# Designs tried in a protein design run: designed miniproteins, single chains, continued (5). Part 38

Each design is a single chain, and the fold is of that chain. pLDDT is the mean over its residues in the fold that is shown.

## One batch from the design tools (miniprotein)

Design m17306
Fold by ESMFold2-Fast:
Structure m17306 (fold): chain A 63 residues (1-63)
Amino acid sequence: MTDEEAERIIKGAKAAVEAGFSDLAKEYIETLREALKDPNLSPETKQKLEEAIKEAERYLKSR
């Protein structure tokens, strides 16, 4: 996975959370977690992935 691909997934996850699409947000969280396992991603991208996962999980827990 490339850093650009990871960034697009992060944007998708944030948009899903913003729109209130819980099922879509959950799917993006799984994708973000899978992306985080890729050792070839930049440290900055990994930090953004972790932040996006935490935000989406906070939203889902609030429901």
Scores: mean pLDDT 78

Design m17307
Fold by ESMFold2-Fast:
Structure m17307 (fold): chain A 64 residues (1-64)
Amino acid sequence: SAAALLAQAQKNLELGAEYLAKSQELDARYVATGGSREELLEAASLGMLGLGYFSKSVSLRRSI
């Protein structure tokens, strides 16, 4: 149903925001501590996951 798709879109939007926030926290930690390349890659990976969830939210809304 359209209501179910909207609810799923909202959940994906919320997950995307959570992953993007976590990515930003790791980036800030790296700047403060001068961390490793592995930590930068982890932050980038979380950011990409967040964008993926955002993209899924948009796709679900377009299918209504």
Scores: mean pLDDT 84

Design m17308
Fold by ESMFold2-Fast:
Structure m17308 (fold): chain A 96 residues (1-96)
Amino acid sequence: KKSIAEAVKEMFETGKLPSKAEAEQFSPNERDSLLLLGLSLREEEDHPGYVSAETFRELLLQFGFSEAEAQAMVDYAADAEGYISLDDAIDALGAA
């Protein structure tokens, strides 16, 4: 079992997300913090402050959201080009 500090360090060192089982062991607030960190590490190179809708959906599924919840949050936050701003991602998480 990893602490949140170890999970954060591993994400910075490897770029790898915690496993689904590890994410489920954290509090909702800790999971949201790790999810937002995961998004910030996966910003689109040509769109700073944005992630692809696919990346956001995959992160939500990994952090224990259902397929229906993940799709609803993507549909809420995604622009016409299929990108999601980090601010809109935060708003979508706050609405869930």
Scores: mean pLDDT 73

Design m17309
Fold by ESMFold2-Fast:
Structure m17309 (fold): chain A 94 residues (1-94)
Amino acid sequence: SPPLSKEELEKIREAGLEKLEENIKRGEELGLPKEVLEELEKKKELIEEGAELVLKEGLSFEEVVERLEEAAARGETPDPRLVMFAHAYVHYQR
């Protein structure tokens, strides 16, 4: 597949961030612990960093998935930036 364009990456980023903002608001309304809400805020930063990495390296989504699968197969922790980017992509595909 072709590399993800800057325009597509911006839409994926926006979709992922919108979903996390919805989750944070819902978590606040439900009285979730501050630590949990802080973890959700960190996930927003990881989506931003993941989109930047994908743009910089000219990756397709298939190549993002391949990198995550290869890291897991080697017994390594997958890059959390790419993990959160993949979640944003799945949400964007809705």
Scores: mean pLDDT 88

Design m17310
Fold by ESMFold2-Fast:
Order: structure tokens, then sequence, then C-alpha cells
Structure m17310 (fold): chain A 82 residues (1-82)
């Protein structure tokens, strides 16, 4: 199954969160198919949305999402089946 994971972070934390995603996907045996970033500004705060397309089981994707939500550098996580 394929899943889109959308991650909200501060622009200053973007590269650290990307490294975290890559490490966690590797540890869980999830294949990253695509990764894109979009910068935005809300109330003067510079934010980035990171969208990652992964292939694997729902159980492993939910473990990835939960570990991302536990990071202080992550403001939000959404998971959608593709």
Amino acid sequence: MKYNISILTKKSDRDRVIELVERLARELGLKILDMSTMDTTVNGEKLTVITVTVEGSREKVEKLADRLRSSPDVLGVNVEEV
C-alpha cells in the first residue's frame, strides 16, 4: 500500500525533520517513493510542509507517524492512503 505523510515543521527545523523521516523509514523498512517540501508563512512564522510518499504496511506507517509526532521539531502529522 502507498501512503502520503504530511509533516508540518518550522522552516529552520526542515532539514533535521527530513533526516529524521529518512532514518525512521529505514529503521521500519518503509520505502520512500517521493519527498517534496513547500514553504509557507503564517502570522510571521516561517513553516514548511514536508510531504513523503511511502510504500509499506499501515502498521509501519502509523509507527513512523507516531515517532514523528513525538519529535519536538514536528508541529503536526497527517497520514492518507493513496
Scores: mean pLDDT 87

Design m17311
Fold by ESMFold2-Fast:
Structure m17311 (fold): chain A 95 residues (1-95)
Amino acid sequence: ELKEKIERLVEKFKNMPDSEATELVLKYVNGELDEEELEVYKLALEGKIVEALELAEEKGLPLVQQLAISLVDKPEEEQKERIKKAAEIRLENLK
């Protein structure tokens, strides 16, 4: 069940317009994510994908859920680089 659910979300993410996924990432970088979106994203970055998926489903946040899956499928080096770059851009926006 969980594996099939994850596979379906990955396929939906793959067929999602890049603009929607990019928009959510830009919201994170700019510190514009609401508390619920940020909580799901944080769980995914911590590798707690099951908890992230459950929370996103409970709160009705399908885009955050799909982004969480996208991060897990990336090599660890890419995940770290994305997080690092997002943090750097966020810090620049605070100046």
Scores: mean pLDDT 56

Design m17312
Fold by ESMFold2-Fast:
Structure m17312 (fold): chain A 66 residues (1-66)
Amino acid sequence: SLFDALDEDGNGKITKEELKKFLKMLGRNYTDEEVDRIIKEFSKDGDGYLTKEEFEAFLKKLGLTR
């Protein structure tokens, strides 16, 4: 899955670094501050990473999940 491909650490979470890599692959050219804002918006735990559910919610907003 897309989540598993991005979760290179295998910890079941998308870190800021992994999310930043993903956005670069999409050609979105997000800054570090923009990625931080995305995590703050979608991370309900406030721990600085996205769970699978939070990541899926972000993908739906981008129109990337079906």
Scores: mean pLDDT 72

Design m17313
Fold by ESMFold2-Fast:
Structure m17313 (fold): chain A 91 residues (1-91)
Amino acid sequence: SKVKKIIEIIEKILEIFEKIQNSEDKELHDKYREELIKLQEELEKLVSQLNEEEKEELAKYLGFSEEEKEKLSPLQMVNMYIKKKIEEILN
């Protein structure tokens, strides 16, 4: 499922952000940033390929309401979710 792949990529992005936050090895930060760029590009491609049922499934997984789903693109929902989760990791 494309939705499952998107969720797995989101989880990998969040894991990398947590590793950056908790890492004592500053040299690995550049490598982690390269991986984040690759994951973000893959995420955008997969999100662009979603049908209407997959968009609904994704919105439900990310915790968005039906009203929010109508106002936001799938990519906007994903980006908002990642931003919120990063704020939880950093704060």
Scores: mean pLDDT 84

Design m17314
Fold by ESMFold2-Fast:
Structure m17314 (fold): chain A 72 residues (1-72)
Amino acid sequence: MAARERAEREERIERDREMIEALYRSMVEAGSEEEAAELIARSPRLLEAVERAGEYFGERWREVAELVRRAR
């Protein structure tokens, strides 16, 4: 794969991460962590972003991806 395209794709995933983080944070504070995971699982694009964000940005996002996978 071209490194240039990979870097641009990861930057886009970072933007998606901020959106997912805001959604997840809001629902976790309301005590609806499972509901947040279910909403992400319904969107294949968001699921892909979470999985890649976990690999690149840290374990927290990897745990979110696993929780989403279980919600399926």
Scores: mean pLDDT 62

Design m17315
Fold by ESMFold2-Fast:
Structure m17315 (fold): chain A 57 residues (1-57)
Amino acid sequence: MEKVIIENADTPEGVEKAIELARQGKEVILKSKNKELLDQVVEYIKRLGGKAKGIVE
């Protein structure tokens, strides 16, 4: 399984890229200082059946 790291995943571009990669079956590691936004994106990807993990920078 391929892992992809998205840094500064609090941008609209970062969020969109993370969702796209998760839909391709990749495990996405999301990094951001914004815990609330990070948790929302991770939960959304998991609801789509994807794999995601959030790391607060």
Scores: mean pLDDT 80

Design m17316
Fold by ESMFold2-Fast:
Structure m17316 (fold): chain A 120 residues (1-120)
Amino acid sequence: MEKAEHAMKSLGRTLSEEEKERLEQLQEQLKNAPSLEEQVKIINDFLANSDEALQKILQEAEDIANAIFEQLLELAKETDPSVLDKAMEAIQKSWDSLDILDQIIAVLVEEKIKEEKKKM
């Protein structure tokens, strides 16, 4: 939540109480989702129903997730593929300490790792 509020303020706007409630609902839905596939679906459904300012913040989260994934792929090439498994484990262990934007980034990174592992 704090990162979302900070990002919105950087766009010259504050998060409305309705937008805060929607982000809190998203966080609860992600916590209760039974699989990574369901978490991705929840995020995509949230994106489709978001205003332009929230969509821009969520696009920045996707860009960050892509950058993290590319760094992990490079590290895996320089060391070994177990780096991807360790990254997923680290995300899962830190989940409860992440704010909603970091949780969105984490889900997107985990999806990218899972898809890459299927192609190996």
Scores: mean pLDDT 79

Design m17317
Fold by ESMFold2-Fast:
Structure m17317 (fold): chain A 97 residues (1-97)
Amino acid sequence: KPSPLAIEAETLLALGEIYLHLANEAFKRAKKSKDKEVQKKLLNEAITLYQKAIDLYERAIELARQAGDEPVLAEAERGLKTAKDNLKKAQSELEKL
């Protein structure tokens, strides 16, 4: 039964997934670059995008819990874990520069 909270949670989940995808693409481009300045710029872009994805997933989790939307909750929790894990990897790569 779609409630306003469930619709908002699904919207935040979808937006979180978009930012996670954009962050992954920036991180992938950073890893392929041989130019340290370009790598640093792309890693900082990826870090910012992962942080945005994390915020969106955390908001989606809160609303999904309130709505009792277990599928959205599970997807948002998986996305949050992936975003946090990849954020740490991007930060580690930046520290090597």
Scores: mean pLDDT 91

Design m17318
Fold by ESMFold2-Fast:
Structure m17318 (fold): chain A 77 residues (1-77)
Amino acid sequence: SEVEDYKKLAIDLAEKLKKAIELGNITKEEAVERAAEFLARLSKILSEEEIKELIKEVAEILEVDEKELREKLEEVK
């Protein structure tokens, strides 16, 4: 399913962003912005419920507050 492929892409992006934070290449704030932008694009394809679950998983990987990621997502939509 393309939906499952998009979910995998979101998780892969979050893991890559987490690694970039650990290497000092980006800030947590920049990682949240990049993740929010990607999730905003996916929100046009995925259901609201699927996006909510991805926000939870991505926030967990990035070790950031789900509220912060949700607020940034709504800002960039």
Scores: mean pLDDT 85

Design m17319
Fold by ESMFold2-Fast:
Structure m17319 (fold): chain A 74 residues (1-74)
Amino acid sequence: MEEIEKALKELRELANKAEQSTDPDFVKELLEKAKEYFELIKKAYVQGRVTPEQLEEALKYLNKITEAYKKLEA
């Protein structure tokens, strides 16, 4: 339980940092960290320990970081 709440909080903070950054190397690092937290949440979801709403929130943050990285790679 605590691990899921921590992962969601970290994902939200990573998404906020990615949105404010113009450094593609930094955003790439944030994206890799976000993927690690998302994998943790997916594993917990398979075990029935995460709600669909929490999984959707995690995906939203991951997508936000991915879009920030794509804009800087252009």
Scores: mean pLDDT 82

Design m17320
Fold by ESMFold2-Fast:
Structure m17320 (fold): chain A 80 residues (1-80)
Amino acid sequence: AVDVLDETVDLLEEMLRRGASSEEIASKLQEVIDRNPDLPPGVRNLLETMYRAAKGGASDEELEGLIRGLRHVRRRLEEE
């Protein structure tokens, strides 16, 4: 779970820096969800929320906020 979150955060931050579209971000989030069916429910729900936001055309600022949320969950998993 932690490794998946770390990789996903790094990838999404790189995509945003490159000017990736919300559709590209949504596609990557869907891929992560589909490849990791055993994710903890809280992590899966957060990724699904980010996917819906990206599909709805969320701004870079909104996506950055969601990535910060994902980083928070990732840190919490390491501390528990």
Scores: mean pLDDT 76

Design m17321
Fold by ESMFold2-Fast:
Structure m17321 (fold): chain A 81 residues (1-81)
Amino acid sequence: MTPSEEQKEAGEEAVKEGVKKIKEAAKDVSDVALIVGAQLRVIGVGLDAELAGKSPEEIREAVEKEAEREAERLKKKAKEE
């Protein structure tokens, strides 16, 4: 259950891109805790997928989907307030 080099690289790259997406979505959000929470969830999904032995492609897809969900939540918060 130790992730391969390829799985670790895929997770790291996907998380890096996901965090960038979260920061862009959060530019109009004043609640720093929501922004930090969104970033941590994206990181957690990447780690969980790696530990579950998912392929590099599956790890990237899982992280990208979570980043999209969290970015959408932040955009909704920005529109509400």
Scores: mean pLDDT 79

Design m17322
Fold by ESMFold2-Fast:
Structure m17322 (fold): chain A 68 residues (1-68)
Amino acid sequence: SLEEAAKRLAERTGLPYETALRAVETLARQVLAGEMSVEEAGRFLAAETGLPEEEAREIVEAAVEGLK
């Protein structure tokens, strides 16, 4: 779910939950709009947060599924 993706991001990075929620929702909406792929969104999130790219991709995938 979107909420679980946000919680995972917040727990892994120390970001406030509301900040993490906004970040994953924004990326998931861009993916659903066709503006970027899940892989591109995962790379962007990894670069912004320092998370491993695979974990960032999983977070984005969970957020996208939560918005469908």
Scores: mean pLDDT 87

Design m17323
Fold by ESMFold2-Fast:
Structure m17323 (fold): chain A 64 residues (1-64)
Amino acid sequence: MKATVTLKDGTVVTTYLSDIRELPGRRVIKSEDGDIPGEDYELHISPEAREEYERQLRRRVEAL
């Protein structure tokens, strides 16, 4: 699924939820232009995309 990310300069980037990595206290988004650290973006996800992201995270945790 795709998610929309707004950077600090107001640039809007589309990325894939599968490319979002959660680390303790930090999120990293894989982008076509390289990884974006969590401090440099605001993540805007639709309610439907958020539910799918949570479902995918649960599946990944169960696969560990």
Scores: mean pLDDT 54

Design m17324
Fold by ESMFold2-Fast:
Structure m17324 (fold): chain A 65 residues (1-65)
Amino acid sequence: MAMEELREKEEEYLKKGDIGKATAYYFLLKLLEKLQKELNIPDQPSLEEAIELIDQVLDEQVKEL
């Protein structure tokens, strides 16, 4: 489940002490929870691909900072 992957990444970054990335994943998790709730969309395969893309974008943004 895509939501579980976001939570797993959040926990991994918390263990590493990367509070910035952990907070970003927490925010994304909350955003996706709200989106699924309002649109009543079940967990779809496309969400897993979207999470991988978001992870890549976050890594690029962190490198620019």
Scores: mean pLDDT 66

Design m17325
Fold by ESMFold2-Fast:
Structure m17325 (fold): chain A 58 residues (1-58)
Amino acid sequence: MEVTREWVEEVVSTLLPDMDPASKEALRLFQGLMGLEKDGVFDEATLAAIEELLANPS
């Protein structure tokens, strides 16, 4: 699966229900849940965390 910004936004929306995937606030909350820097940027650490969750859901 190719990791793109749109794909990441879709994944964030799925993993963090009741949140707007286009919102920086939604991304910051996800980053906080993963123990990452809450900068609201789709950086390598954030993408790696999303990929890890997709590999081991729940």
Scores: mean pLDDT 64

Design m17326
Fold by ESMFold2-Fast:
Order: C-alpha cells, then structure tokens, then sequence
Structure m17326 (fold): chain A 68 residues (1-68)
C-alpha cells in the first residue's frame, strides 16, 4: 500500500540521516533541507498530501532528537 511504502521510505531516510549526522555532523538546517527534499520526492511520486505531511513531521521530529 502507499502508506506502507511511505513508512518504508521514511525509515530509510531516518537511517541515512543518522549515518550522515554520525559521519559529518551536518547542521540542523542542512538536515531539515533534506527533509524538504524528501517531501518533494514523495509528492512527485504521487503520494497523497496527508501521507507526505505525516512523513515530513516524523522526520522533522527525528532531526530534533538527533541533536538532543
């Protein structure tokens, strides 16, 4: 389903961002720009806006927790 696909992509994005943070210590702004890019990619692939907004919010929260 589209929901399961979005969840899988979101988890993959989290893993990639955690690796990037561990190896390169990017700024919060740089990580949030990656979240925006991810949201745009989901929209381009035809995911519903509700699904995109949920994934974006989850990734933004994940980014905040990485810096804690």
Amino acid sequence: SMMEEAERLTERAKASMERLYREHHPSREELLNLVETFARELRLEGFPEEVVEKAKRELEEFVRQLDA
Scores: mean pLDDT 86

Design m17327
Fold by ESMFold2-Fast:
Structure m17327 (fold): chain A 78 residues (1-78)
Amino acid sequence: MLEKLEELVEKAKQGDVDSAREAIRLLAQYAREHGRELRFEGEVGSDRVTVTAEFEGKEISVVAPRDLVGAALREAAA
């Protein structure tokens, strides 16, 4: 799973919106299942949020628009 998540994060950095959404969904689901915290960093006047969590012993960060993050979190909670 970590390799797949890292691949999605790299595609997200290249502007792939679907990869960013799936990476955040997987991070949120893993965090919930393993009792890990999600951390959110946003800037005043910016539509972008950095989502950070530990995944299989590695700290992973994904940057995405706030609306995309909200959608991915709802998918992970379903």
Scores: mean pLDDT 80

Design m17328
Fold by ESMFold2-Fast:
Structure m17328 (fold): chain A 94 residues (1-94)
Amino acid sequence: MLKSVTLQKVDELLEEAKRALEEGDFKKALLYVELAEGLLKLHHAAVGLSEEERAELKTLLPKVEEIRELAREKGDEKLAEAADALEELIRSLL
């Protein structure tokens, strides 16, 4: 259960990315992953992350990893690279 509004929006964007990827819309999936990364960067830069938000952010790692694996399986290296960048960002914030 995500209590952070920003992390809830990040989770929603990742769910939309996964849906777009499953539908074969790689451009739309990439856009959602990039929007999730941008939103997380802006939130961290503006207000930082609480201990509670870091715990919630950690729960999003498996979803990012799943998007990366699906992107690689479908041969979209650019989407896989974007998901890798988001995973590295999340791990750097934990």
Scores: mean pLDDT 84

Design m17329
Fold by ESMFold2-Fast:
Structure m17329 (fold): chain A 79 residues (1-79)
Amino acid sequence: MEELIERHERLVEEMGRVVLDPSLAPEERLRRGEELAREAARLAYEYLKPLVGEEEARRLAEEGLARALAAIRAAVAAA
């Protein structure tokens, strides 16, 4: 579980770097950011499942993904 949490944290950190990288085109930032957000959501589901159960873990992961995608789109649009 600790390893999954660490991987999730690294993906979130990488996502922030990619989304805020001024050297990347807006479409590339959006594409890579969304890909990383979906991977992070999958890992969140996996480590939350043993803690809160499958149904709640799925709900939390889906809510987290929706918020991350909205934030990524807003950040890229603002740049």
Scores: mean pLDDT 82

Design m17330
Fold by ESMFold2-Fast:
Structure m17330 (fold): chain A 70 residues (1-70)
Amino acid sequence: SPEEILRLQIEGFIRIGDLLSQEIAARRAARQSTDPAQKAAYQAQAAALREQIDEENRRTLEEVRRLEAQ
């Protein structure tokens, strides 16, 4: 239904917002780090968070498409 589609889009948006905040924090920590190993760890964290954002977007789009096909 249109209401279910809207709810899924809103829920997806909220989850992505939380992940984006975490990614921004990890990138800031990487820039502020003086230890190369710590800097690399924060960069890896930011990359993992980006992959999670992409996965959340993909999952939300697939669920929306599934409901639209019904």
Scores: mean pLDDT 85

Design m17331
Fold by ESMFold2-Fast:
Parts: structure tokens; sequence; C-alpha cells
Structure m17331 (fold): chain A 88 residues (1-88)
């Protein structure tokens, strides 16, 4: 059945995306553990974008780590804004 084979291929792709997400989240948590909050936030922003990065911070980090990660996010946003102003 051709339709059944197409559905099985779609399921495999979804599982591969979930594995890549789990690996990325694991590396982000390792960075948080060594207090590299800037590196963690940059990794998450590049891979998932701003909304998902904020969700990750709220979901997986301790309150103290969340505070540090949100501070790093704000500093990164300020630097990117300043960089854009200099390029204009």
Amino acid sequence: DLLQKLLEEEEKKKKEEEIEKDITESFALMRAWVKDYEGMVRLLLKRFGKKETKKFIRKYLTPKQEEEALKALEEIEKREREKRELLE
C-alpha cells in the first residue's frame, strides 16, 4: 500500500526531528550546568528562535538559572540592536 509507506516515511522524519531536538536540549542544559548562559541562549536562539528559547528557559531551568538565562537573552538582544544601528 503506497499510502501506508508514505505515512511510515513521515513518522520516521518526525522521530528524527525529535531526536535532534532532544540532543540540542541536552547540550543547552550542559551549557547551563557550567554557567555558560550566553552560549546556551545563543545555541537555542539559532536552533529554535526566541519564543521556543523562552519556553525552554521556563520549562527546564531552576529559578536561579532562569534569571541568569533571561539576563543573557536581554544582553544578546541589546548587542544585536546596537550592531544593527552601527550597520545602518
Scores: mean pLDDT 77

Design m17332
Fold by ESMFold2-Fast:
Structure m17332 (fold): chain A 64 residues (1-64)
Amino acid sequence: DEKLREEAEKKALKEYLKKDLPFEEMVEELQKKLASLPSEEERIEARKELIEKIEKIYEELKKK
């Protein structure tokens, strides 16, 4: 369960950023992308989209 969620997080991050980098670099790129958004509303929306993507991938991985 936890391992599948970690895989979903990594896969969602790669799809969201459209990059395939080491996890630490992916986290840095995510933070830079969120910080570049002009408003707090846009940052909240982007985080929500990422969470929804993680949950969708997690459900797909769970079903295999």
Scores: mean pLDDT 76

Design m17333
Fold by ESMFold2-Fast:
Structure m17333 (fold): chain A 73 residues (1-73)
Amino acid sequence: AEDAANRAAVRASKVAIEALTQANGDVKKGEELAKPQIDAIVAATPEVASLTVKPGLDENGNPIVESAEVVLR
C-alpha cells in the first residue's frame, strides 16, 4: 500500500515539474496544467485517497517540488 502511494507521489511530482517547466516557471499555471494529470493518478491508485503536490522554484529559478502530501485510504 505505501509502495503504491510512493509511486503515485513520484509520478505526480514528475508531472508537477514538467507542468511548471511548460509554464515557464509560472507556479499557478503549472498547478493548473498538472491538476488533471495528478487527479488521474489518484483515480488510478486505489490505495490513495488524496494527493497534493506543491511545485515551486528554487533560488536559481529551477522547478522543484516544495511538498508532496499523500493521504491513504
Scores: mean pLDDT 78

Design m17334
Fold by ESMFold2-Fast:
Structure m17334 (fold): chain A 55 residues (1-55)
Amino acid sequence: MPTPEEIVQAMQASFPDRPELAVKYLQRELGLEEDGVADEALLEAIRAHLEAKAS
């Protein structure tokens, strides 16, 4: 399983000119505020989502 940080980095690499769009996309998919900032709340939401898929 990739780490939450690796997922964020991979998504940002897909939008090199606008990495905040990748962050907003992840925030939207996880039901978070779309502020474009990759903070601890985003990383925890990704981790929880990955754990749910592994269960």
Scores: mean pLDDT 77

Design m17335
Fold by ESMFold2-Fast:
Structure m17335 (fold): chain A 59 residues (1-59)
Amino acid sequence: SIREELEELIEQAKKIYNLSDEDVERLKAAMDRLLAEHTDREAIVQELAKEISEIIKKK
């Protein structure tokens, strides 16, 4: 499912970029919001990736 794909993306980002628990909770909240607001899989994945990228840029 799309949710499983997004959860995997968040998990990979946490491992690769050593994200804090607060960052992970932020990404999970963004995932829930995006799933409620969008039906387009590509748009959801792209927007979540942008959130991850913004967190990483602060490292």
Scores: mean pLDDT 80

Design m17336
Fold by ESMFold2-Fast:
Structure m17336 (fold): chain A 75 residues (1-75)
Amino acid sequence: SKEDSDKALLLFVEIAIETLEERGELELAEKMREALKEYLETGDISPVSEVFASLPKEIQDEILRRFIAAQSAAA
């Protein structure tokens, strides 16, 4: 459902921001917050996807691992 998709995206972005902040990537964390704000205002996921795609591979991999773990714990 749209509600389930929105919930999953919010969790994903929360994990992404936390991971970036833990790594000292404060400017990238802020870009992700701005992308989330745009999604909440417009429904457009593109800014979130673009910020994520711009991240170093090691950070992308960590975010994805944490997101999968969080989804598994919620099941």
Scores: mean pLDDT 84

Design m17337
Fold by ESMFold2-Fast:
Structure m17337 (fold): chain A 56 residues (1-56)
Amino acid sequence: SDAAEAERKAQEERIKLQIANINERLAARQSAGQVTPRDVQIAKILAEELKLREEG
């Protein structure tokens, strides 16, 4: 169904934007010297979850 394909593509784009936002926020905080090891772990977990949703 074309509708199901369109929904899947929209979900993939949303996931990609969320991953990009996580990476941009982490990079900005790294530049400011404000990143903790916990922030890196959280960003990694969120990015992995989003990738799994894109693949699933």
Scores: mean pLDDT 75

Design m17338
Fold by ESMFold2-Fast:
Structure m17338 (fold): chain A 71 residues (1-71)
Amino acid sequence: SNEDRVLEALREATAPVWDTLSPEEREAVLALGWEISRKRGRISEEEAERLVRLIRERRFADALALVRSLP
């Protein structure tokens, strides 16, 4: 699913470097994972691609804002 693709990208971007993330980044990542899971079935392919790009760029706050803006 689109949600599973985004969650896997989030895991791959954060799990190996978790201990190097700031407390603010860790909070954003945890919130992001939860919000993606809650938007199950509501994330389009285009929105998933944009979220994956932001996550890979480590722009977690921007990704969180985007997923929260989705209906």
Scores: mean pLDDT 85

Design m17339
Fold by ESMFold2-Fast:
Structure m17339 (fold): chain A 89 residues (1-89)
Amino acid sequence: KEIEELAERAIELVLEIAKNTSNPSTRSRLLSLAREARGAVKEKDYEKAVEILREAVELIEESEGSLSEEGKEKLKELKELLEKIEELV
Protein backbone atom coordinates (compact mmCIF):
# COMPACT_ATOMS: atom_id res chain seq x y z
CA LYS A 1 0.00 0.00 0.00
CA GLU A 2 2.80 2.45 0.92
CA ILE A 3 4.77 1.46 -2.19
CA GLU A 4 1.64 2.07 -4.32
CA GLU A 5 1.30 5.61 -2.90
CA LEU A 6 4.98 6.38 -3.56
CA ALA A 7 4.76 4.96 -7.11
CA GLU A 8 1.63 7.03 -7.86
CA ARG A 9 3.42 10.16 -6.59
CA ALA A 10 6.43 9.35 -8.80
CA ILE A 11 4.11 8.96 -11.83
CA GLU A 12 2.51 12.34 -10.98
CA LEU A 13 5.99 13.94 -10.92
CA VAL A 14 6.79 12.46 -14.37
CA LEU A 15 3.54 14.02 -15.68
CA GLU A 16 4.39 17.38 -14.06
CA ILE A 17 7.93 17.30 -15.54
CA ALA A 18 6.42 16.48 -18.96
CA LYS A 19 4.39 19.73 -18.68
CA ASN A 20 7.61 21.64 -17.80
CA THR A 21 9.71 20.47 -20.78
CA SER A 22 9.93 22.56 -23.95
CA ASN A 23 10.88 19.47 -26.02
CA PRO A 24 7.69 17.93 -27.55
CA SER A 25 9.40 14.59 -28.27
CA THR A 26 10.58 14.26 -24.64
CA ARG A 27 7.10 15.29 -23.42
CA SER A 28 5.39 12.64 -25.59
CA ARG A 29 7.75 9.87 -24.41
CA LEU A 30 7.36 10.89 -20.73
CA LEU A 31 3.55 10.77 -21.07
CA SER A 32 3.86 7.27 -22.58
CA LEU A 33 6.19 6.11 -19.78
CA ALA A 34 3.81 7.51 -17.13
CA ARG A 35 0.93 5.48 -18.64
CA GLU A 36 3.07 2.31 -18.74
CA ALA A 37 4.13 2.83 -15.10
CA ARG A 38 0.51 3.39 -14.03
CA GLY A 39 -0.44 0.11 -15.77
CA ALA A 40 2.30 -1.72 -13.87
CA VAL A 41 1.09 -0.23 -10.54
CA LYS A 42 -2.49 -1.33 -11.33
CA GLU A 43 -1.15 -4.88 -11.85
CA LYS A 44 0.88 -4.56 -8.59
CA ASP A 45 4.07 -5.12 -10.60
CA TYR A 46 6.12 -2.57 -8.66
CA GLU A 47 9.47 -3.85 -9.98
CA LYS A 48 8.28 -3.09 -13.54
CA ALA A 49 6.95 0.30 -12.41
CA VAL A 50 10.39 1.14 -10.95
CA GLU A 51 12.10 0.05 -14.21
CA ILE A 52 9.81 2.31 -16.28
CA LEU A 53 10.29 5.22 -13.85
CA ARG A 54 14.09 4.81 -14.04
CA GLU A 55 13.79 5.04 -17.85
CA ALA A 56 11.81 8.27 -17.39
CA VAL A 57 14.51 9.69 -15.07
CA GLU A 58 17.24 8.83 -17.62
CA LEU A 59 15.26 10.53 -20.41
CA ILE A 60 14.67 13.63 -18.24
CA GLU A 61 18.37 13.83 -17.26
CA GLU A 62 19.39 13.63 -20.96
CA SER A 63 16.97 16.50 -21.71
CA GLU A 64 17.59 18.54 -18.53
CA GLY A 65 18.56 21.66 -20.54
CA SER A 66 14.93 21.91 -21.76
CA LEU A 67 13.50 21.92 -18.18
CA SER A 68 12.35 24.93 -16.18
CA GLU A 69 13.74 25.41 -12.66
CA GLU A 70 10.47 23.92 -11.32
CA GLY A 71 11.02 20.90 -13.60
CA LYS A 72 14.55 20.45 -12.21
CA GLU A 73 13.21 20.55 -8.63
CA LYS A 74 10.59 17.92 -9.53
CA LEU A 75 13.32 15.73 -11.08
CA LYS A 76 15.21 15.81 -7.76
CA GLU A 77 12.02 14.83 -5.87
CA LEU A 78 11.35 12.03 -8.40
CA LYS A 79 14.88 10.63 -7.91
CA GLU A 80 14.43 10.67 -4.10
CA LEU A 81 11.06 8.89 -4.41
CA LEU A 82 12.57 6.22 -6.69
CA GLU A 83 15.30 5.52 -4.09
CA LYS A 84 12.58 4.99 -1.45
CA ILE A 85 10.53 2.73 -3.76
CA GLU A 86 13.61 0.65 -4.65
CA GLU A 87 14.23 0.04 -0.91
CA LEU A 88 10.70 -1.44 -0.67
CA VAL A 89 10.92 -3.83 -3.67
Scores: mean pLDDT 83

Design m17340
Fold by ESMFold2-Fast:
Structure m17340 (fold): chain A 75 residues (1-75)
Amino acid sequence: MIIDEKDLDKIPEGSVVIVSRSLGRAERLAEKLKTEGKKVYIVQAKPGEDLSEIAKRIEEKLKDKNAKVIVVDDF
């Protein structure tokens, strides 16, 4: 599911958030993680946004520490 950063505080505990510029890569990883029983959400970066900065903002928003943030398109 694609989600806005503003709605991240509403996701269940133990969720995985994928930050990506490419939805195709994020969706394939999300499908893999869903087979492991995880709830997965995708935040799509806009052109010109830093993926690491978005990931950091998401991690700060998800203060309860049961969610994982994964950056796709990290080289």
Scores: mean pLDDT 74

Design m17341
Fold by ESMFold2-Fast:
Structure m17341 (fold): chain A 64 residues (1-64)
Amino acid sequence: SVLDKLIEEAKKRLLELIAQGASKQDLVKVINETKDRLEKAGASDDEINLAITELVRETSRALA
């Protein structure tokens, strides 16, 4: 689905940024842009919440 594609693209971008030593501000920007893209693609509030929670979890894991 379009939503799954947006989430996977965001996850890939976040991991690439972490590997490049990007700032926390850069990571937050990607998460916020992804939230906006999901909303514009017609995602429900629940779908957006689950997607952002997953991206934050993966980002935190990669930084640990």
Scores: mean pLDDT 85

Design m17342
Fold by ESMFold2-Fast:
Structure m17342 (fold): chain A 64 residues (1-64)
Amino acid sequence: SALDERLAELSRRTGVSVEKLRAALETIASQSGRARELLIRLASRDLGVSEEEVRELVALLQAQ
């Protein structure tokens, strides 16, 4: 899937496992409103990627 391919690429880029990245995205997807936005900012900072990239990954997860 598009999500699996992007998670594998992000894993290679960040050194974080695909399983850990998926768990983080699932945690973000389980929240709404302000809580979701705070988790997106934290993930963006911790992974060194844009908030937009994190939002795109969450959207791909939810499209499954």
Scores: mean pLDDT 86

